# Designs tried in a protein design run: designed miniproteins, single chains. Part 10

Each design is a single chain, and the fold is of that chain. pLDDT is the mean over its residues in the fold that is shown.

## One batch from the design tools (miniprotein)

Design m320
Fold by ESMFold2-Fast:
Structure m320 (fold): chain A 87 residues (1-87)
Amino acid sequence: SSAGLEKLEELREQIEKAESKEEILTLLFQAGLYLLDELADDPEAAREVADLLGRTLTAMQSASLEEAKRLALETLERLTEIYRRRA
């Protein structure tokens, strides 16, 4: 739905403006939880979202603020692609 894409775009803008890794992690977690709820009727897509988030969160643990922001934005784009593919 357009509402889901609008939500993901709002989160993307917030990540671009984020000033800490904690803020980036919180926003990425919000995107993930939103998509897991939206994709609750599609177990394969939900699993793909969960696996992608797990890998990204692990990578962000050792990343600098700038690297974490880049990883989060790349992940959010991939999450948006998964959502678009389902719709």
Scores: mean pLDDT 85

Design m321
Fold by ESMFold2-Fast:
Structure m321 (fold): chain A 90 residues (1-90)
Amino acid sequence: MTEVTITITVKGVSPLVLDIIALEAKRKAEEASGAKVTVEVDRENGKITITVTGDKESALKGAEAALKTAQELVRKAGGEVTEIKVEVKE
């Protein structure tokens, strides 16, 4: 079982928009992979943490979909992604 954790630090979006971005990233990751996806939002520090758990192929596919979706939505909202951290655990 593989766990991929993505932490994205975002500037220039409201807490509500950050929540919407996190939920859409989760939804897109689940649709793309069928893996288990959890999200946590640190509204004060502008951080979204997305954890994708499954078999290696599904976890990586879900993580890619989540990251792509989050980046696209941040840009569309007029925000900026200042940091991306990716951790893979088996």
Scores: mean pLDDT 86

Design m322
Fold by ESMFold2-Fast:
Structure m322 (fold): chain A 98 residues (1-98)
Amino acid sequence: SIKEVNEEIGVALRVIGLIEEARLALEQGKYEEAAELLLEAVELVEEAYREGKLSREMARRLAERVLEEAERVLEAAPDNEVAREALERARELLEELE
């Protein structure tokens, strides 16, 4: 129980770190770097949720954050396929979490 809570916190902090790095990259005009960080973030959420390391509620919150930031990357760089993949995977995960 305590070990499981510590694992969830650890995963959540890693995902949040990737999202914040992506936001900084976006602010610097580094759209490719921002997109790659967001794709890594959603892949980590997907894997951790499948392994039971993230609660449904935490996975939903993190996926919503990735979706929001991927939409911002696509506003600045509409043809960025990596950001589109991150957005699509975040949306698919949110549908699974219903």
Scores: mean pLDDT 88

Design m323
Fold by ESMFold2-Fast:
Structure m323 (fold): chain A 106 residues (1-106)
Amino acid sequence: SAEDKELLSKFLSILNSDPDWLEKAEKELSKIKNKETLERLKELLEIRIKNYPNDALGYFRLGLVYLKLNEPEKAKEYFEKAKKIAEEQGDEELAKAAEEKLKELE
C-alpha cells in the first residue's frame, strides 16, 4: 500500500544523528501490522548492508526488524555486529544502544 511505502521510507530516513532516533524507529516499526511488509523492510535493509557493510546503524535496524519478526537469535547477531562497528567508529551512543538490546536478549 501507499501507507506501507511511506512507513518504509520514514524508517530508512531515521538517522542516529537524531537523539530520538531509537524511539522514532521503534514507533515506525509498531505501525507495520502485516508480516509481508515487515519481510519487505528486512529485504531492503539486507540490500543496504550488502552495499554499506560498515553502516553500524544499518545492522541495528536489521536487529530491530528481526525482533519484530520474533527471531531473537538473528536479532542478537545483528546487534552484536552493530555494536562492534559502532565501537570501531567511536559511536558510543549507538554501541550503548546495541549493548542494551543485547542485555534484553539474555
Scores: mean pLDDT 82

Design m324
Fold by ESMFold2-Fast:
Structure m324 (fold): chain A 84 residues (1-84)
Amino acid sequence: MLAEIEAVNERLEAEKDEKKRREIAVEEAKRVAEKLREQAKQALERGEISEEEYEEFMKKLEEEMKKLEELYKQGLSLEEMAEA
């Protein structure tokens, strides 16, 4: 009986860490995206990229970030359903 309780506790700790890792990964992705936006703007201002290349890059970055946010929201909903 004690070993079964210990196994349940280890599983709950692992699930808690998984959720925290996902939250950290999303926050890190947002920070990277902000840095990439800054770098793209600086490259445009320096004439290293064209205005068209800048717009295309920003559009792709926005699409990828939206996709990441949708996946994160769907993942959370599925985890809540699994806990019920």
Scores: mean pLDDT 69

Design m325
Fold by ESMFold2-Fast:
Structure m325 (fold): chain A 59 residues (1-59)
Amino acid sequence: MEEEIEKLLEEAEKKNPKAASVLYQTLDDVEKAREAASQMDPETREALLELIEKVEKLK
């Protein structure tokens, strides 16, 4: 579970480091990650929301 999340974050950081860093800081509270996404530009928001969905599937 955590190892899969770590790999997902590494791949995400390569594509969108801003979205990946926000998710990394909020791994313990995915709801905060969603709230942060609403304050971001559309491209970063979409990337972050996709990452949140993938993390939730791994739990």
Scores: mean pLDDT 74

Design m326
Fold by ESMFold2-Fast:
Structure m326 (fold): chain A 80 residues (1-80)
Amino acid sequence: SPELQKVYELIERYAEEQRRAIEEAVAAGASRAEIARLALAMTERLVKELLAIQKDPELRQELEEGLARFRERVAAIQAA
């Protein structure tokens, strides 16, 4: 479907942007906690864009739940 194609395009674009941003942060001497915060910020932006195009309420809920789980993982990294 056109909506599924847009989802894949957004995920691929953000995966490339996240990889590049993490590589730049590592080169600049960023800590694991700083990299985790960067990854969370980028994932939040991706989820926001996906929610803007996703019409299915069940898939929207899965995206929000996925983001919540990722936030918990990032919090655990920052607490270590």
Scores: mean pLDDT 81

Design m327
Fold by ESMFold2-Fast:
Structure m327 (fold): chain A 114 residues (1-114)
Amino acid sequence: MLTVTGSGGGTFKAGSSVTLTYTATGGAATYFDWYKEYPDGTRLTLVFASGVLSTLLPEEIRGRISASVDAAANTSTLTLTDLQVSDTGTYFGTASDLKNVGRGEGVEVTVVEE
């Protein structure tokens, strides 16, 4: 079974950038997905199938978000630029090898005006 470990969370000032990473262990992952959970419990798919941006992603986020995969390191990286207070939430990922699905613990990101 795949295990997913995330890093890069914390408290960030509005207008800065954040890079979040998760690594899959227990097998080579074929697909990496990124999701966001807002403080109210609402969830949004950000990136699926290792780099495809969600068609439901708000326009204000679409221009500021990117994701990459390093298949050799079994790692996915999510970058958000020009952080806004609305980017606050828990970011989590899943990794899949077509037989097993690993779910990550959330990485908390808090964006403050100061």
Scores: mean pLDDT 76

Design m328
Fold by ESMFold2-Fast:
Structure m328 (fold): chain A 66 residues (1-66)
Amino acid sequence: MPLLLRTSREAFLARLMEETGLSREEAERVLDEAIARGVARETPEGEIEMTPEGWAEIVRRGQERA
């Protein structure tokens, strides 16, 4: 089983902006789209979890929009 990446929504947004150069609004759209597609999941505790492969896809999609 792949190790899950799990942290707050804010921490994922900060890293996505750093990796892609997207604005916060654009990064939020990319992350929300990933959640809608099942690439990332929000936990009942309000954290977000994803596989390393899911994170790589999110970063790639963000770079396509930058």
Scores: mean pLDDT 79

Design m329
Fold by ESMFold2-Fast:
Structure m329 (fold): chain A 98 residues (1-98)
Amino acid sequence: MEMLERARELIEEAREHLKKAEEAFEKGNLKEAAKHLSEAEITASFAAMMLAIEKKYSEELSEELRELEEELREVIERIDELRKKLLEADPNVKFDLK
């Protein structure tokens, strides 16, 4: 229960970082877009870890676990799309938080 709640929070946090990255990209601020995208990738990775732990200790997948896995997949796909767009706009863009 606590792991699924934490995974949901992390997925929502990743979506917020992704939204900020998309907004920065639309404004032409590639450095800010890359920073927010990196934050989204890190947060999504933690969400994936929480879901993997829950799945390992559950013999049957709950509907909530399946829904969260699907939501996370959608977020990761959108992160990958924006990363490709950023690299096309500037091949030298840095995705680190610095």
Scores: mean pLDDT 80

Design m330
Fold by ESMFold2-Fast:
Structure m330 (fold): chain A 99 residues (1-99)
Amino acid sequence: SAEELAKKIVEQFEKYGHVRMTPAQAQDLKKYVVPSSQQGYQTWMDTGIGTIITKSTADKNPSSSSHPTSIVIDEEFTKAWESYAPSKSSGILAIIEPE
């Protein structure tokens, strides 16, 4: 679910400043990626390199906007994320590690 995945991502980011995801977790995230970011998501899945996962809220640019690759999460995942970390960054650096 969005809440379970968001909780795990937020907890890792809070502790380590970045998120390490398995391919299975990254695949679970796909359904929450906005259509315009699906190509960026596929590049991330194919390469595993650092990608910024960004909230759908449009109030300000993500603090990590300097990174070359970012994907935008839909409102459902954004709400789940904000329920666990309402005052945290609008962007999270994520990498995919093979199992």
Scores: mean pLDDT 72

Design m331
Fold by ESMFold2-Fast:
Structure m331 (fold): chain A 91 residues (1-91)
Amino acid sequence: SLKTSLTTTGNKATLTAELSETTPSVVLFEFYTDGKLVARVAQQATSKVQTVTLTLDSKEDVEVTGRVRLYDSASGAEQDGESRTATAKVL
């Protein structure tokens, strides 16, 4: 299973994925602003907790949505997915 959290500090968004099991998996992190994909990062699951931090190119407060997808390393099939939304404050 997968637990996901999103936190914002200034113009930075940190997306965290927590895995219940240590299994061969790929964790895909996707960031969206205004409904548009702005960053995609794939990581091999080497620990039960993995994070990605994105610096947002914005002059004002922006809504950011982070999505985590979990893929099986052998088959490439999506196993799980979750999204979180937060507002980044640039002040």
Scores: mean pLDDT 74

Design m332
Fold by ESMFold2-Fast:
Structure m332 (fold): chain A 121 residues (1-121)
Amino acid sequence: DKLLEEVRKIMEEILEGLKNHPVASPFLVLPDPSKLPDYADIVPNPVDLSTIEEKLKNGEITTISEFLELLEQMLRNVETLFPEDSPIRTDARELYEFALKKIEELVSPELIEELEKIKNG
C-alpha cells in the first residue's frame, strides 16, 4: 500500500529527528537495571527510541496515532520515575513536543483526506 509506505517514511523521518535531537541521549537505550532496580516494577511497558524503531521496521506500528502513543508512553514512564523539575523530565517533554511539531509539519490535511478516501472508496 503506497499510502502506508508514505506514512511509514514520515514516522521514520520524525524518529531520525528525535534520535539526532540534542537531549535524545538518555532515550536512545533502555535504562541500566543496576541504576534503576525498581524500573520493571514501576514501568511495565518500557519504551525507548530503539524500541520504537524496531516496531516501525517490524510493521507493529503502522499509524501516526500508534507512533504518538509510544512516544507518550516514553514521556509518562520518565514522569513516573523522576521527580518534578528533574532535567530528564524536561528533556522527555521537549522530545515529545518536537515529535508533535514534526507531525504537524509532515502530515498535511490533504494526506489525511486521501487516507479517508481510500477507506471509503
Scores: mean pLDDT 74

Design m333
Fold by ESMFold2-Fast:
Structure m333 (fold): chain A 93 residues (1-93)
Amino acid sequence: TAPLPKEEVIERLAEEIVEAMKELGIPLEELIEALERVSKLPVLKNFAEVAKYVEENPELSDAEKIALSAKTLMAKYGIELEDLIEKIEELVE
């Protein structure tokens, strides 16, 4: 079985982010700011490193935790920040 196409990965990631935003009450503007802020940090190699970074930085907001996880997937699948933000905006009213 072939891996998911890049467009499908972007769509699924955006859907998961929007659901997390709704569950946690995170405004779209706060999530975009977190994604842009996290984009300036070094890329973490895998989700175990993300989990460690979150544990070592308990002051991180829920939006920043979501943004760190998204950044790791974006790096893995070659997803651009602008493409992800556009899809998130399409899914939010």
Scores: mean pLDDT 78

Design m334
Fold by ESMFold2-Fast:
Structure m334 (fold): chain A 72 residues (1-72)
Amino acid sequence: SIDGILEMLDQLKRTYLDAIAEAKKAGPEAVEQVRAAIERTIDEMLKSYKDNKEIVAKLEEIRAELEAAVAG
């Protein structure tokens, strides 16, 4: 169901926010590795769900939040 996918995406966002916080403690190389992993995962999901506007919009929101977390 779409609701199940959206819940999975919220869990994915929380997991990556935690990973970014931990990577920042390790240093800039660890942050870049996590950023690259996030970009790859989001790009694959956008490709998989390209025909679902709600999922695409949610993925774009999550990407923006994660990019802001990496930058801050």
Scores: mean pLDDT 88

Design m335
Fold by ESMFold2-Fast:
Structure m335 (fold): chain A 79 residues (1-79)
Amino acid sequence: SELEKLGKEGEEASKNINDDKAIKKISEIHYKEYEKTDLKDLPPEEQETLKKVFDALLNSDLPAKERVEKLREIVEEQK
């Protein structure tokens, strides 16, 4: 799934994260997936998951590594 792909990217980035570069890459991937999908046509569960992903990636109060790990956890919960 697209969310599973984002989770794998997040896991890879969290392993080597040092700065905003990894977060920027993941955010770009996330926005690209969002552009492919009309949010209003998604099942409610998928819409909720995407909201959590946006919150995780765009939360500037969290360290970059923690934002990426939160993304990974969200995707793992979706399976």
Scores: mean pLDDT 61

Design m336
Fold by ESMFold2-Fast:
Structure m336 (fold): chain A 83 residues (1-83)
Amino acid sequence: SELAEAGLRLVEAVENKDAEGLEKVLKEIQEKYPDVPQKEIDTALEGLKEAMTLPPEEARLKAGLWVIALGGEILVIEQQKKR
């Protein structure tokens, strides 16, 4: 799944403190899922950047929670449009 792979790339960017990689992956998600509000992408970016400031174990957990939340929102939006 491209969405699952993007999620793993977001966690990896947080672990590596790679803000540019993080922004790149979120831009790719926004381009693939244009129905996701920009404010939700911006909120995820802010939360993931905050996670980068935490100790490694906490950073990974926090990044994972943000990825689950964003992925869940994308899936809900996509499902609502199919029915």
Scores: mean pLDDT 83

Design m337
Fold by ESMFold2-Fast:
Structure m337 (fold): chain A 72 residues (1-72)
Amino acid sequence: SMMEELKEKVEKEVEKIVKEAKELADKRGWSRDQLGMYVAVKLYEWLEENNITDPEIIEFAKKKLKELLDEV
């Protein structure tokens, strides 16, 4: 379905954002709060650019973001 395709696209983008941000944070000595702020901004900018306004998809993205951030 279109919703499942959107969730897969969102998950891949969240994984990319978190991976790139963690590498940057490691190199620059960012705190967990600084990392969290950076990835949140990146995610919301990408969601807006792709006109993703579905609350279920946004909540899915937020949950996945938190899960991947907490894997440090």
Scores: mean pLDDT 84

Design m338
Fold by ESMFold2-Fast:
Structure m338 (fold): chain A 72 residues (1-72)
Amino acid sequence: MPSEEEVEEARKKLEEYKEKIEKDPKDVEAILKALEALSKLPPTPENIKLYKEFVEKQKEVAEELAKRLEAE
């Protein structure tokens, strides 16, 4: 079980990574770390919604990278 301190730290990290993603929506590292932080938080409806949004962003970035690889 994650401790209360681990949950609070994950919440702070999530907020930091959200800001990075807003500045650079294609930052794969920030998206992956945001998903990792969300996995440590309680599965509330709000956290599930955020998880779904970041999974969609990860899919979009992966699809764009695949398209670039195919073009070359």
Scores: mean pLDDT 76

Design m339
Fold by ESMFold2-Fast:
Structure m339 (fold): chain A 67 residues (1-67)
Amino acid sequence: MEEEKKKEIEEAKSKYEGMNKLRDRLQTAAEQYKAAGQEGLAANLQRGIDEVNKLSEEYKKKIEELK
């Protein structure tokens, strides 16, 4: 049971870090599309960023809960 908990914490940590990296990449891409006048693509990426931020917060809360 303790080993399972440790695995879940490490997995949540990995997901949290992955979400942060994905968010940064999506933000860069959204800024580039917005600068190029591609508002539709920028808006689509912004929705993706919002979803990634939500998932990132959920993983962070899960890590705290599992401690």
Scores: mean pLDDT 81

Design m340
Fold by ESMFold2-Fast:
Structure m340 (fold): chain A 97 residues (1-97)
Amino acid sequence: SPTPEETIQLMMKALDKDGDGKISLEELIEFLEQYTELSEEEKEVIEKYAKEADKDGDGKLDAKEFLEMFNKLLESDDPIAQKIADVILKMMMEITG
């Protein structure tokens, strides 16, 4: 199986429609909605964690920033953040096979 970093790179390649090596928040949310119904609160949590991980301030996440967001979601005591982390894991498993 691929490493977590390789899995994220494969996922980013699948979601990156403009070829800049980054994923927008809109693209991430749209893709996650293929796996689960997202409430407004869950979307706000995704936006919050993604914004904290976006070090360049360009509104997009590269593979490293996405991994940082994912790790923060996993380490969070917020049950909504934990649910989002689980959905991302399921998404990664489906993309990588």
Scores: mean pLDDT 76

Design m341
Fold by ESMFold2-Fast:
Structure m341 (fold): chain A 96 residues (1-96)
Amino acid sequence: DGMDVLLREFAKYYGVDVQEIYDSLNEPDQSKSSELFSKILSKELSTVSETDEDKQKSLVLRMVVTGELPTQEDLEAYQRAGLEASAAFARKVLAA
C-alpha cells in the first residue's frame, strides 16, 4: 500500500534497510532505534540543497520510525546547516 511505498522510498533516501524500519517499529530494544536515528540525522544534515518542506516531512517520519524526539543538539545542528523548516519544527516539538 501507500505506506509500504513511502517507507521503502524513505529507506532508499536515508541509506537504511527497509527491514531496519520495520524492525524498529516492532522492537523494544532502543539500540536499533538509536542506530537508525543516527543514519537518518546524518543524511538530513547533508541535504541542504533540498526543499525545507521535504526535510520537515522526513523529520516527522524519523520521529515515527525511531520514536525519538528532536534534541536541543539536533535543533542547533539544523540551524547551523541552514535547515530552517526542520529547525522550526524541532523548536516547536521541544517547546511542547
Scores: mean pLDDT 62

Design m342
Fold by ESMFold2-Fast:
Structure m342 (fold): chain A 80 residues (1-80)
Amino acid sequence: EVLERTITVTVPEGSEFAGKTIEFPVSVEPSSGVKKIKVVIKDQNGNVLAEAELGVGESATLTVTPKAGETITIEVVAEV
């Protein structure tokens, strides 16, 4: 059965994150039952800042450098 699941995480606005590179490590464990994951990081205007598509056993680190007052949304779509 093909089942799509979405997880959305919003990083709150704050001056402490402005101009700093934030790393988002993502991996798909073989035991997870997930076939693939698509990770998209967007700003508050919907601009894609980083994205990765990972299969079973794969990993990636997505990096973003937000501006002051910017909200970053991390969207994860998993296929099982």
Scores: mean pLDDT 68

Design m343
Fold by ESMFold2-Fast:
Formats: sequence, C-alpha cells, structure tokens
Structure m343 (fold): chain A 77 residues (1-77)
Amino acid sequence: EEKEKIEKAIELLEETAYQSAKENPEAGKKLIKELEEQIKKLKEKLPSLTPEQQKKLQEQIEVYERIIKAIKEALKE
C-alpha cells in the first residue's frame, strides 16, 4: 500500500516531466543536467550520513533518476 502510493506519485512526476520536456526541450535538457548534478552531490554525502538519512537520500536519488529517464525518452521524439 505504502509502496503503491509512492509508485503512483513517481509515475505522475514522470508523466509531468515527459510532457513538459516535449513542450520545452531546452528546459528538459537543463533539468537533466541539474538533476544529474544533484544526484552526484547526494551520492557524495551518503557515506557521512546516518542509515535513516541514507535511506531518504537513496529514495530521492531514485525519483530523480526516473524523472531523468522520462525526460530523455521525451527528447528522443
């Protein structure tokens, strides 16, 4: 149930990012770069964090990676 709710939220973010990138490919490309930089910074912080903080950051990274994938898919068209 909890996982289903999170999955639906991520799917909505993916659809929104996909549509936005199709409408504005330039903004989509910029967002990919920004999200990739954020993921890199978050991964660098992981070893210095508590297990609870690490779990939260890993979940955030996963969402960012899914959004990037959706934008890249939109940009192929």
Scores: mean pLDDT 81

Design m344
Fold by ESMFold2-Fast:
Structure m344 (fold): chain A 71 residues (1-71)
Amino acid sequence: QEIDDEVKLALAEIINYLAKQAIERGDLDSAREAIERLKKLADEVTNPEVRQEIRKMVEDLEAELKAAEAA
């Protein structure tokens, strides 16, 4: 389970990176899809520390997306 959660965290880091690039490019639809993938991934992990880290990524991305939509 810990190994699976570690793999999911690595995937979350990749998705987070791609989401940030999408926001920077103005591809807000791709950014929203990536954020939804991260939310689902967080719900699938059982380690609370890993879940919290992924949820923090979601929170930060949602804030960046909101700022980009306002610009």
Scores: mean pLDDT 83

Design m345
Fold by ESMFold2-Fast:
Structure m345 (fold): chain A 88 residues (1-88)
Amino acid sequence: GGYEALLKGKEIAEKAGNREAVEQLERAIELLEKAAEHFQEGNLEKALDYAERALELARKANEIHPTEELEEAVRGLEELVEAIRRAL
């Protein structure tokens, strides 16, 4: 979980015209996609690094444009980071 919440958060930021939040969320989505690729390849250390970086950007977006959807995205990414750490 977390990917769908990031996409919803991005759509809300776009509708609000908050370009800075959109840019942070686009980068978070890209990093999360890289985390998923490395996870599928069995490179859990790189998957964790990308996931933690995506979480940091999602947190920054929520600080810039606080919404319930972005708070949900942050929680989902925190759960993903914990899941990857458990797989290590």
Scores: mean pLDDT 86

Design m346
Fold by ESMFold2-Fast:
Structure m346 (fold): chain A 85 residues (1-85)
Amino acid sequence: MVKRIEQGNAVLEILSETHALLRDKETGEVLLEIERVGDKYKITEVRTGEVTYVGIGESAVVGDLTLTHVSETEIKIEPSGVPLP
């Protein structure tokens, strides 16, 4: 079952307990791929190929977004700056 969480102009689609995609709300393009690897989330910025690992309770900035690994099954995504219109 796909769960959606809207964050600014993006939508987080939770595909499974270990896999989620952040999509652009207007185009549907995948911006970030989020995978759970052990006790960390592996976050891939699809346009650049940049990979960041975030442990539980940690935060990382990926592109213009701040991602916080809140619990084993929860990630919080926020704009790191003032969002563009």
Scores: mean pLDDT 68

Design m347
Fold by ESMFold2-Fast:
Structure m347 (fold): chain A 83 residues (1-83)
Amino acid sequence: EKQEKINKAKETIKKYGEEAVDAALREGSQELADEIKKLFDEAIKNPEKAVEYLKQAVDLAKPVGRAAYIASKALKEVEEILK
């Protein structure tokens, strides 16, 4: 049901968000990691706009291939959960 989909999306965002932030911190910068974290946190707070925030995170993470890949995977899985 709708609430179960929202809860599953939040768990997915949280898991990939932690991995994307870690990748950005290791291979990019603290500033980039903080901005990616902010977008993933906003996606958790506003699941109705999660796809929009995750698209922004993917675009922002482009300079760090691993972080961009993880954010892209989060986006795809969240889109599938919420459809």
Scores: mean pLDDT 85

Design m348
Fold by ESMFold2-Fast:
Structure m348 (fold): chain A 62 residues (1-62)
Amino acid sequence: AVSEEEIHQTIEKVLNLAEEYLKQGQYSKALSLLENLEYLINDKKITLPSNLQNKLDKLKEK
Protein backbone atom coordinates (compact mmCIF):
# COMPACT_ATOMS: atom_id res chain seq x y z
CA ALA A 1 0.00 0.00 0.00
CA VAL A 2 1.22 3.50 -0.87
CA SER A 3 0.80 6.10 1.89
CA GLU A 4 -0.58 9.59 1.18
CA GLU A 5 2.85 10.99 2.11
CA GLU A 6 4.55 8.77 -0.51
CA ILE A 7 1.94 9.82 -3.11
CA HIS A 8 2.59 13.51 -2.36
CA GLN A 9 6.37 12.95 -2.59
CA THR A 10 5.94 11.22 -5.97
CA ILE A 11 3.75 14.08 -7.27
CA GLU A 12 6.39 16.62 -6.13
CA LYS A 13 9.11 14.69 -8.01
CA VAL A 14 6.96 14.61 -11.18
CA LEU A 15 6.30 18.37 -10.88
CA ASN A 16 10.05 18.98 -10.46
CA LEU A 17 10.77 16.85 -13.54
CA ALA A 18 8.17 18.78 -15.59
CA GLU A 19 9.76 22.07 -14.43
CA GLU A 20 13.20 20.82 -15.58
CA TYR A 21 11.77 19.87 -18.99
CA LEU A 22 10.29 23.39 -19.31
CA LYS A 23 13.68 24.93 -18.45
CA GLN A 24 15.31 22.76 -21.15
CA GLY A 25 12.70 23.77 -23.78
CA GLN A 26 11.20 20.24 -23.79
CA TYR A 27 7.64 21.63 -23.78
CA SER A 28 5.89 18.55 -25.22
CA LYS A 29 7.42 16.29 -22.54
CA ALA A 30 6.58 18.76 -19.76
CA LEU A 31 2.96 19.16 -20.93
CA SER A 32 2.55 15.37 -21.26
CA LEU A 33 3.77 14.87 -17.67
CA LEU A 34 1.48 17.62 -16.33
CA GLU A 35 -1.57 16.28 -18.22
CA ASN A 36 -0.92 12.70 -17.03
CA LEU A 37 -0.44 13.95 -13.46
CA GLU A 38 -3.74 15.90 -13.54
CA TYR A 39 -5.53 12.85 -14.93
CA LEU A 40 -4.12 10.67 -12.12
CA ILE A 41 -5.04 13.22 -9.42
CA ASN A 42 -8.63 13.46 -10.70
CA ASP A 43 -8.99 9.69 -11.28
CA LYS A 44 -7.69 8.77 -7.80
CA LYS A 45 -9.41 11.72 -6.03
CA ILE A 46 -6.06 12.83 -4.59
CA THR A 47 -6.16 15.99 -2.45
CA LEU A 48 -2.99 18.04 -2.93
CA PRO A 49 -1.52 20.27 -0.22
CA SER A 50 -1.61 23.95 -1.28
CA ASN A 51 2.13 24.12 -2.10
CA LEU A 52 1.87 21.25 -4.63
CA GLN A 53 -1.40 22.57 -6.11
CA ASN A 54 0.14 26.04 -6.54
CA LYS A 55 3.22 24.54 -8.24
CA LEU A 56 1.04 22.52 -10.65
CA ASP A 57 -1.06 25.60 -11.50
CA LYS A 58 2.06 27.77 -12.00
CA LEU A 59 3.71 25.22 -14.33
CA LYS A 60 0.50 24.91 -16.40
CA GLU A 61 0.52 28.70 -17.01
CA LYS A 62 3.90 28.45 -18.79
Scores: mean pLDDT 79

Design m349
Fold by ESMFold2-Fast:
Structure m349 (fold): chain A 58 residues (1-58)
Amino acid sequence: SRARALLEALRRRYPGASDATLGRMVLMLETDPAERARLEALAAREGWEAVYRWVAGQ
């Protein structure tokens, strides 16, 4: 997916970043309003690490 590809690029660019930081960065760079809303809702409910896990699992 686009979000998964973005996450992989961010991992290469910021190898020391935490899972939570990477999840937050994916959300900040998401341009699809529907997907952005889904990731924001997930972050509010389960935290930024949950955003990372969901994107990584795609």
Scores: mean pLDDT 84

Design m350
Fold by ESMFold2-Fast:
Structure m350 (fold): chain A 72 residues (1-72)
Amino acid sequence: SLRDVPAEVYRILREAGESDDLARMAVNIVGRALQDGKLTPEKVERVVERLREIGVSDEAVRRVRELLERHV
């Protein structure tokens, strides 16, 4: 469910060793992409790019991509 995605993003980043601040930033980025209730491949790529820009690790980015792609 799209409703659970922000909480799962937070969990993924925290399990990967990212800070609470970085995990919250990632949740906000994902939340904006979900605001119209629809994920597209283009939105997933924009999220992934922004997560890399804010310093999220490659492994955590890959896990978030996999999560988001299940909802496209």
Scores: mean pLDDT 86

Design m351
Fold by ESMFold2-Fast:
Formats: sequence, structure tokens, C-alpha cells
Structure m351 (fold): chain A 59 residues (1-59)
Amino acid sequence: SREEARRKAQQLLENKDNEVVIDVAAHDLGLPKEEIRKALESGDLDRLADLLLEGEARV
């Protein structure tokens, strides 16, 4: 879970300029797209991983 979340976070960071990738991630996590983008802009991999873990813990 943690390792997978970190890997997914890194993939998102590498594709931070891809609107489609961000939109899909926002939908999958049930979060506003702007929250995902803000985390990506900060470059904080741990914050992104935490967001992914929170979303995955629900489903």
C-alpha cells in the first residue's frame, strides 16, 4: 500500500503537466483536481503518497 502509493505519486509527478492524467487521478481519489495539482506543484512526493493512501483506504 505505502510503496504502491509512493510509486503512483512518482508517476503523477512525472506527468504533472498532463491534464488527462491529473483528471483521472482526481476522479479515482474523489478529490478536487486543484488539490492534486497543488500537491504536484509543491513536488512533495510524501504528500502525494498520503493523498493516494487516503483515497485507497476508502475503496
Scores: mean pLDDT 73

Design m352
Fold by ESMFold2-Fast:
Structure m352 (fold): chain A 78 residues (1-78)
Amino acid sequence: MKVEGLRKAAQRLREQAEALRKEADDVISYLEKNKDKLTPEEVEKLKRYAETLRRMADAAQGVADIVEKEAEELEKKL
């Protein structure tokens, strides 16, 4: 596998993590703005969705960090 492929994979994972965090923040902002219009069940569902998005973002960031370190180590060995 070429080092450039690993760096591109890490970059895509970082972009995905940022997108997921932004989506989570947007969900929370929507909840704050519309709390009076939402049922308690909808509020709970959206809170869990935002929490899931943040956990997914953290996981994607972690994988990106591992992939990037692997790419750096391979580049140093060449």
Scores: mean pLDDT 83

Design m353
Fold by ESMFold2-Fast:
Structure m353 (fold): chain A 52 residues (1-52)
Amino acid sequence: VPPEREELAKKIVDRIVERNPGALSEEERQDAFKLLASMPLEELRRLLEGLV
């Protein structure tokens, strides 16, 4: 069972990249993922809902 927080963080980063392809470097995507992965699950869910 994958950790839900990590899964949500990845989905958020993926959606940002899908909307703005090439706007983020690989390093910037990794930094964004690390920041999101440190956020509370509830906040991550709200961010993902705003992107969906």
Scores: mean pLDDT 74

Design m354
Fold by ESMFold2-Fast:
Structure m354 (fold): chain A 63 residues (1-63)
Amino acid sequence: SPMPEWELRLRQAIAHGDEALLREVVAAHRAAVRAHADSYIAFARSMGRDDLAELLRELLAEP
């Protein structure tokens, strides 16, 4: 299946270091991002974005 547009935007935000876009996508799609949190955190780390990996953990820990 083609990747959802929100997931393409999330991956773009991580690749480009776009914290504002990351926050926007997580706010709009929190449950979907949380379901695969470890995958996105690992992707951020693979891109050398440890700052965004930690931000993603923080955002997904919120109720």
Scores: mean pLDDT 87

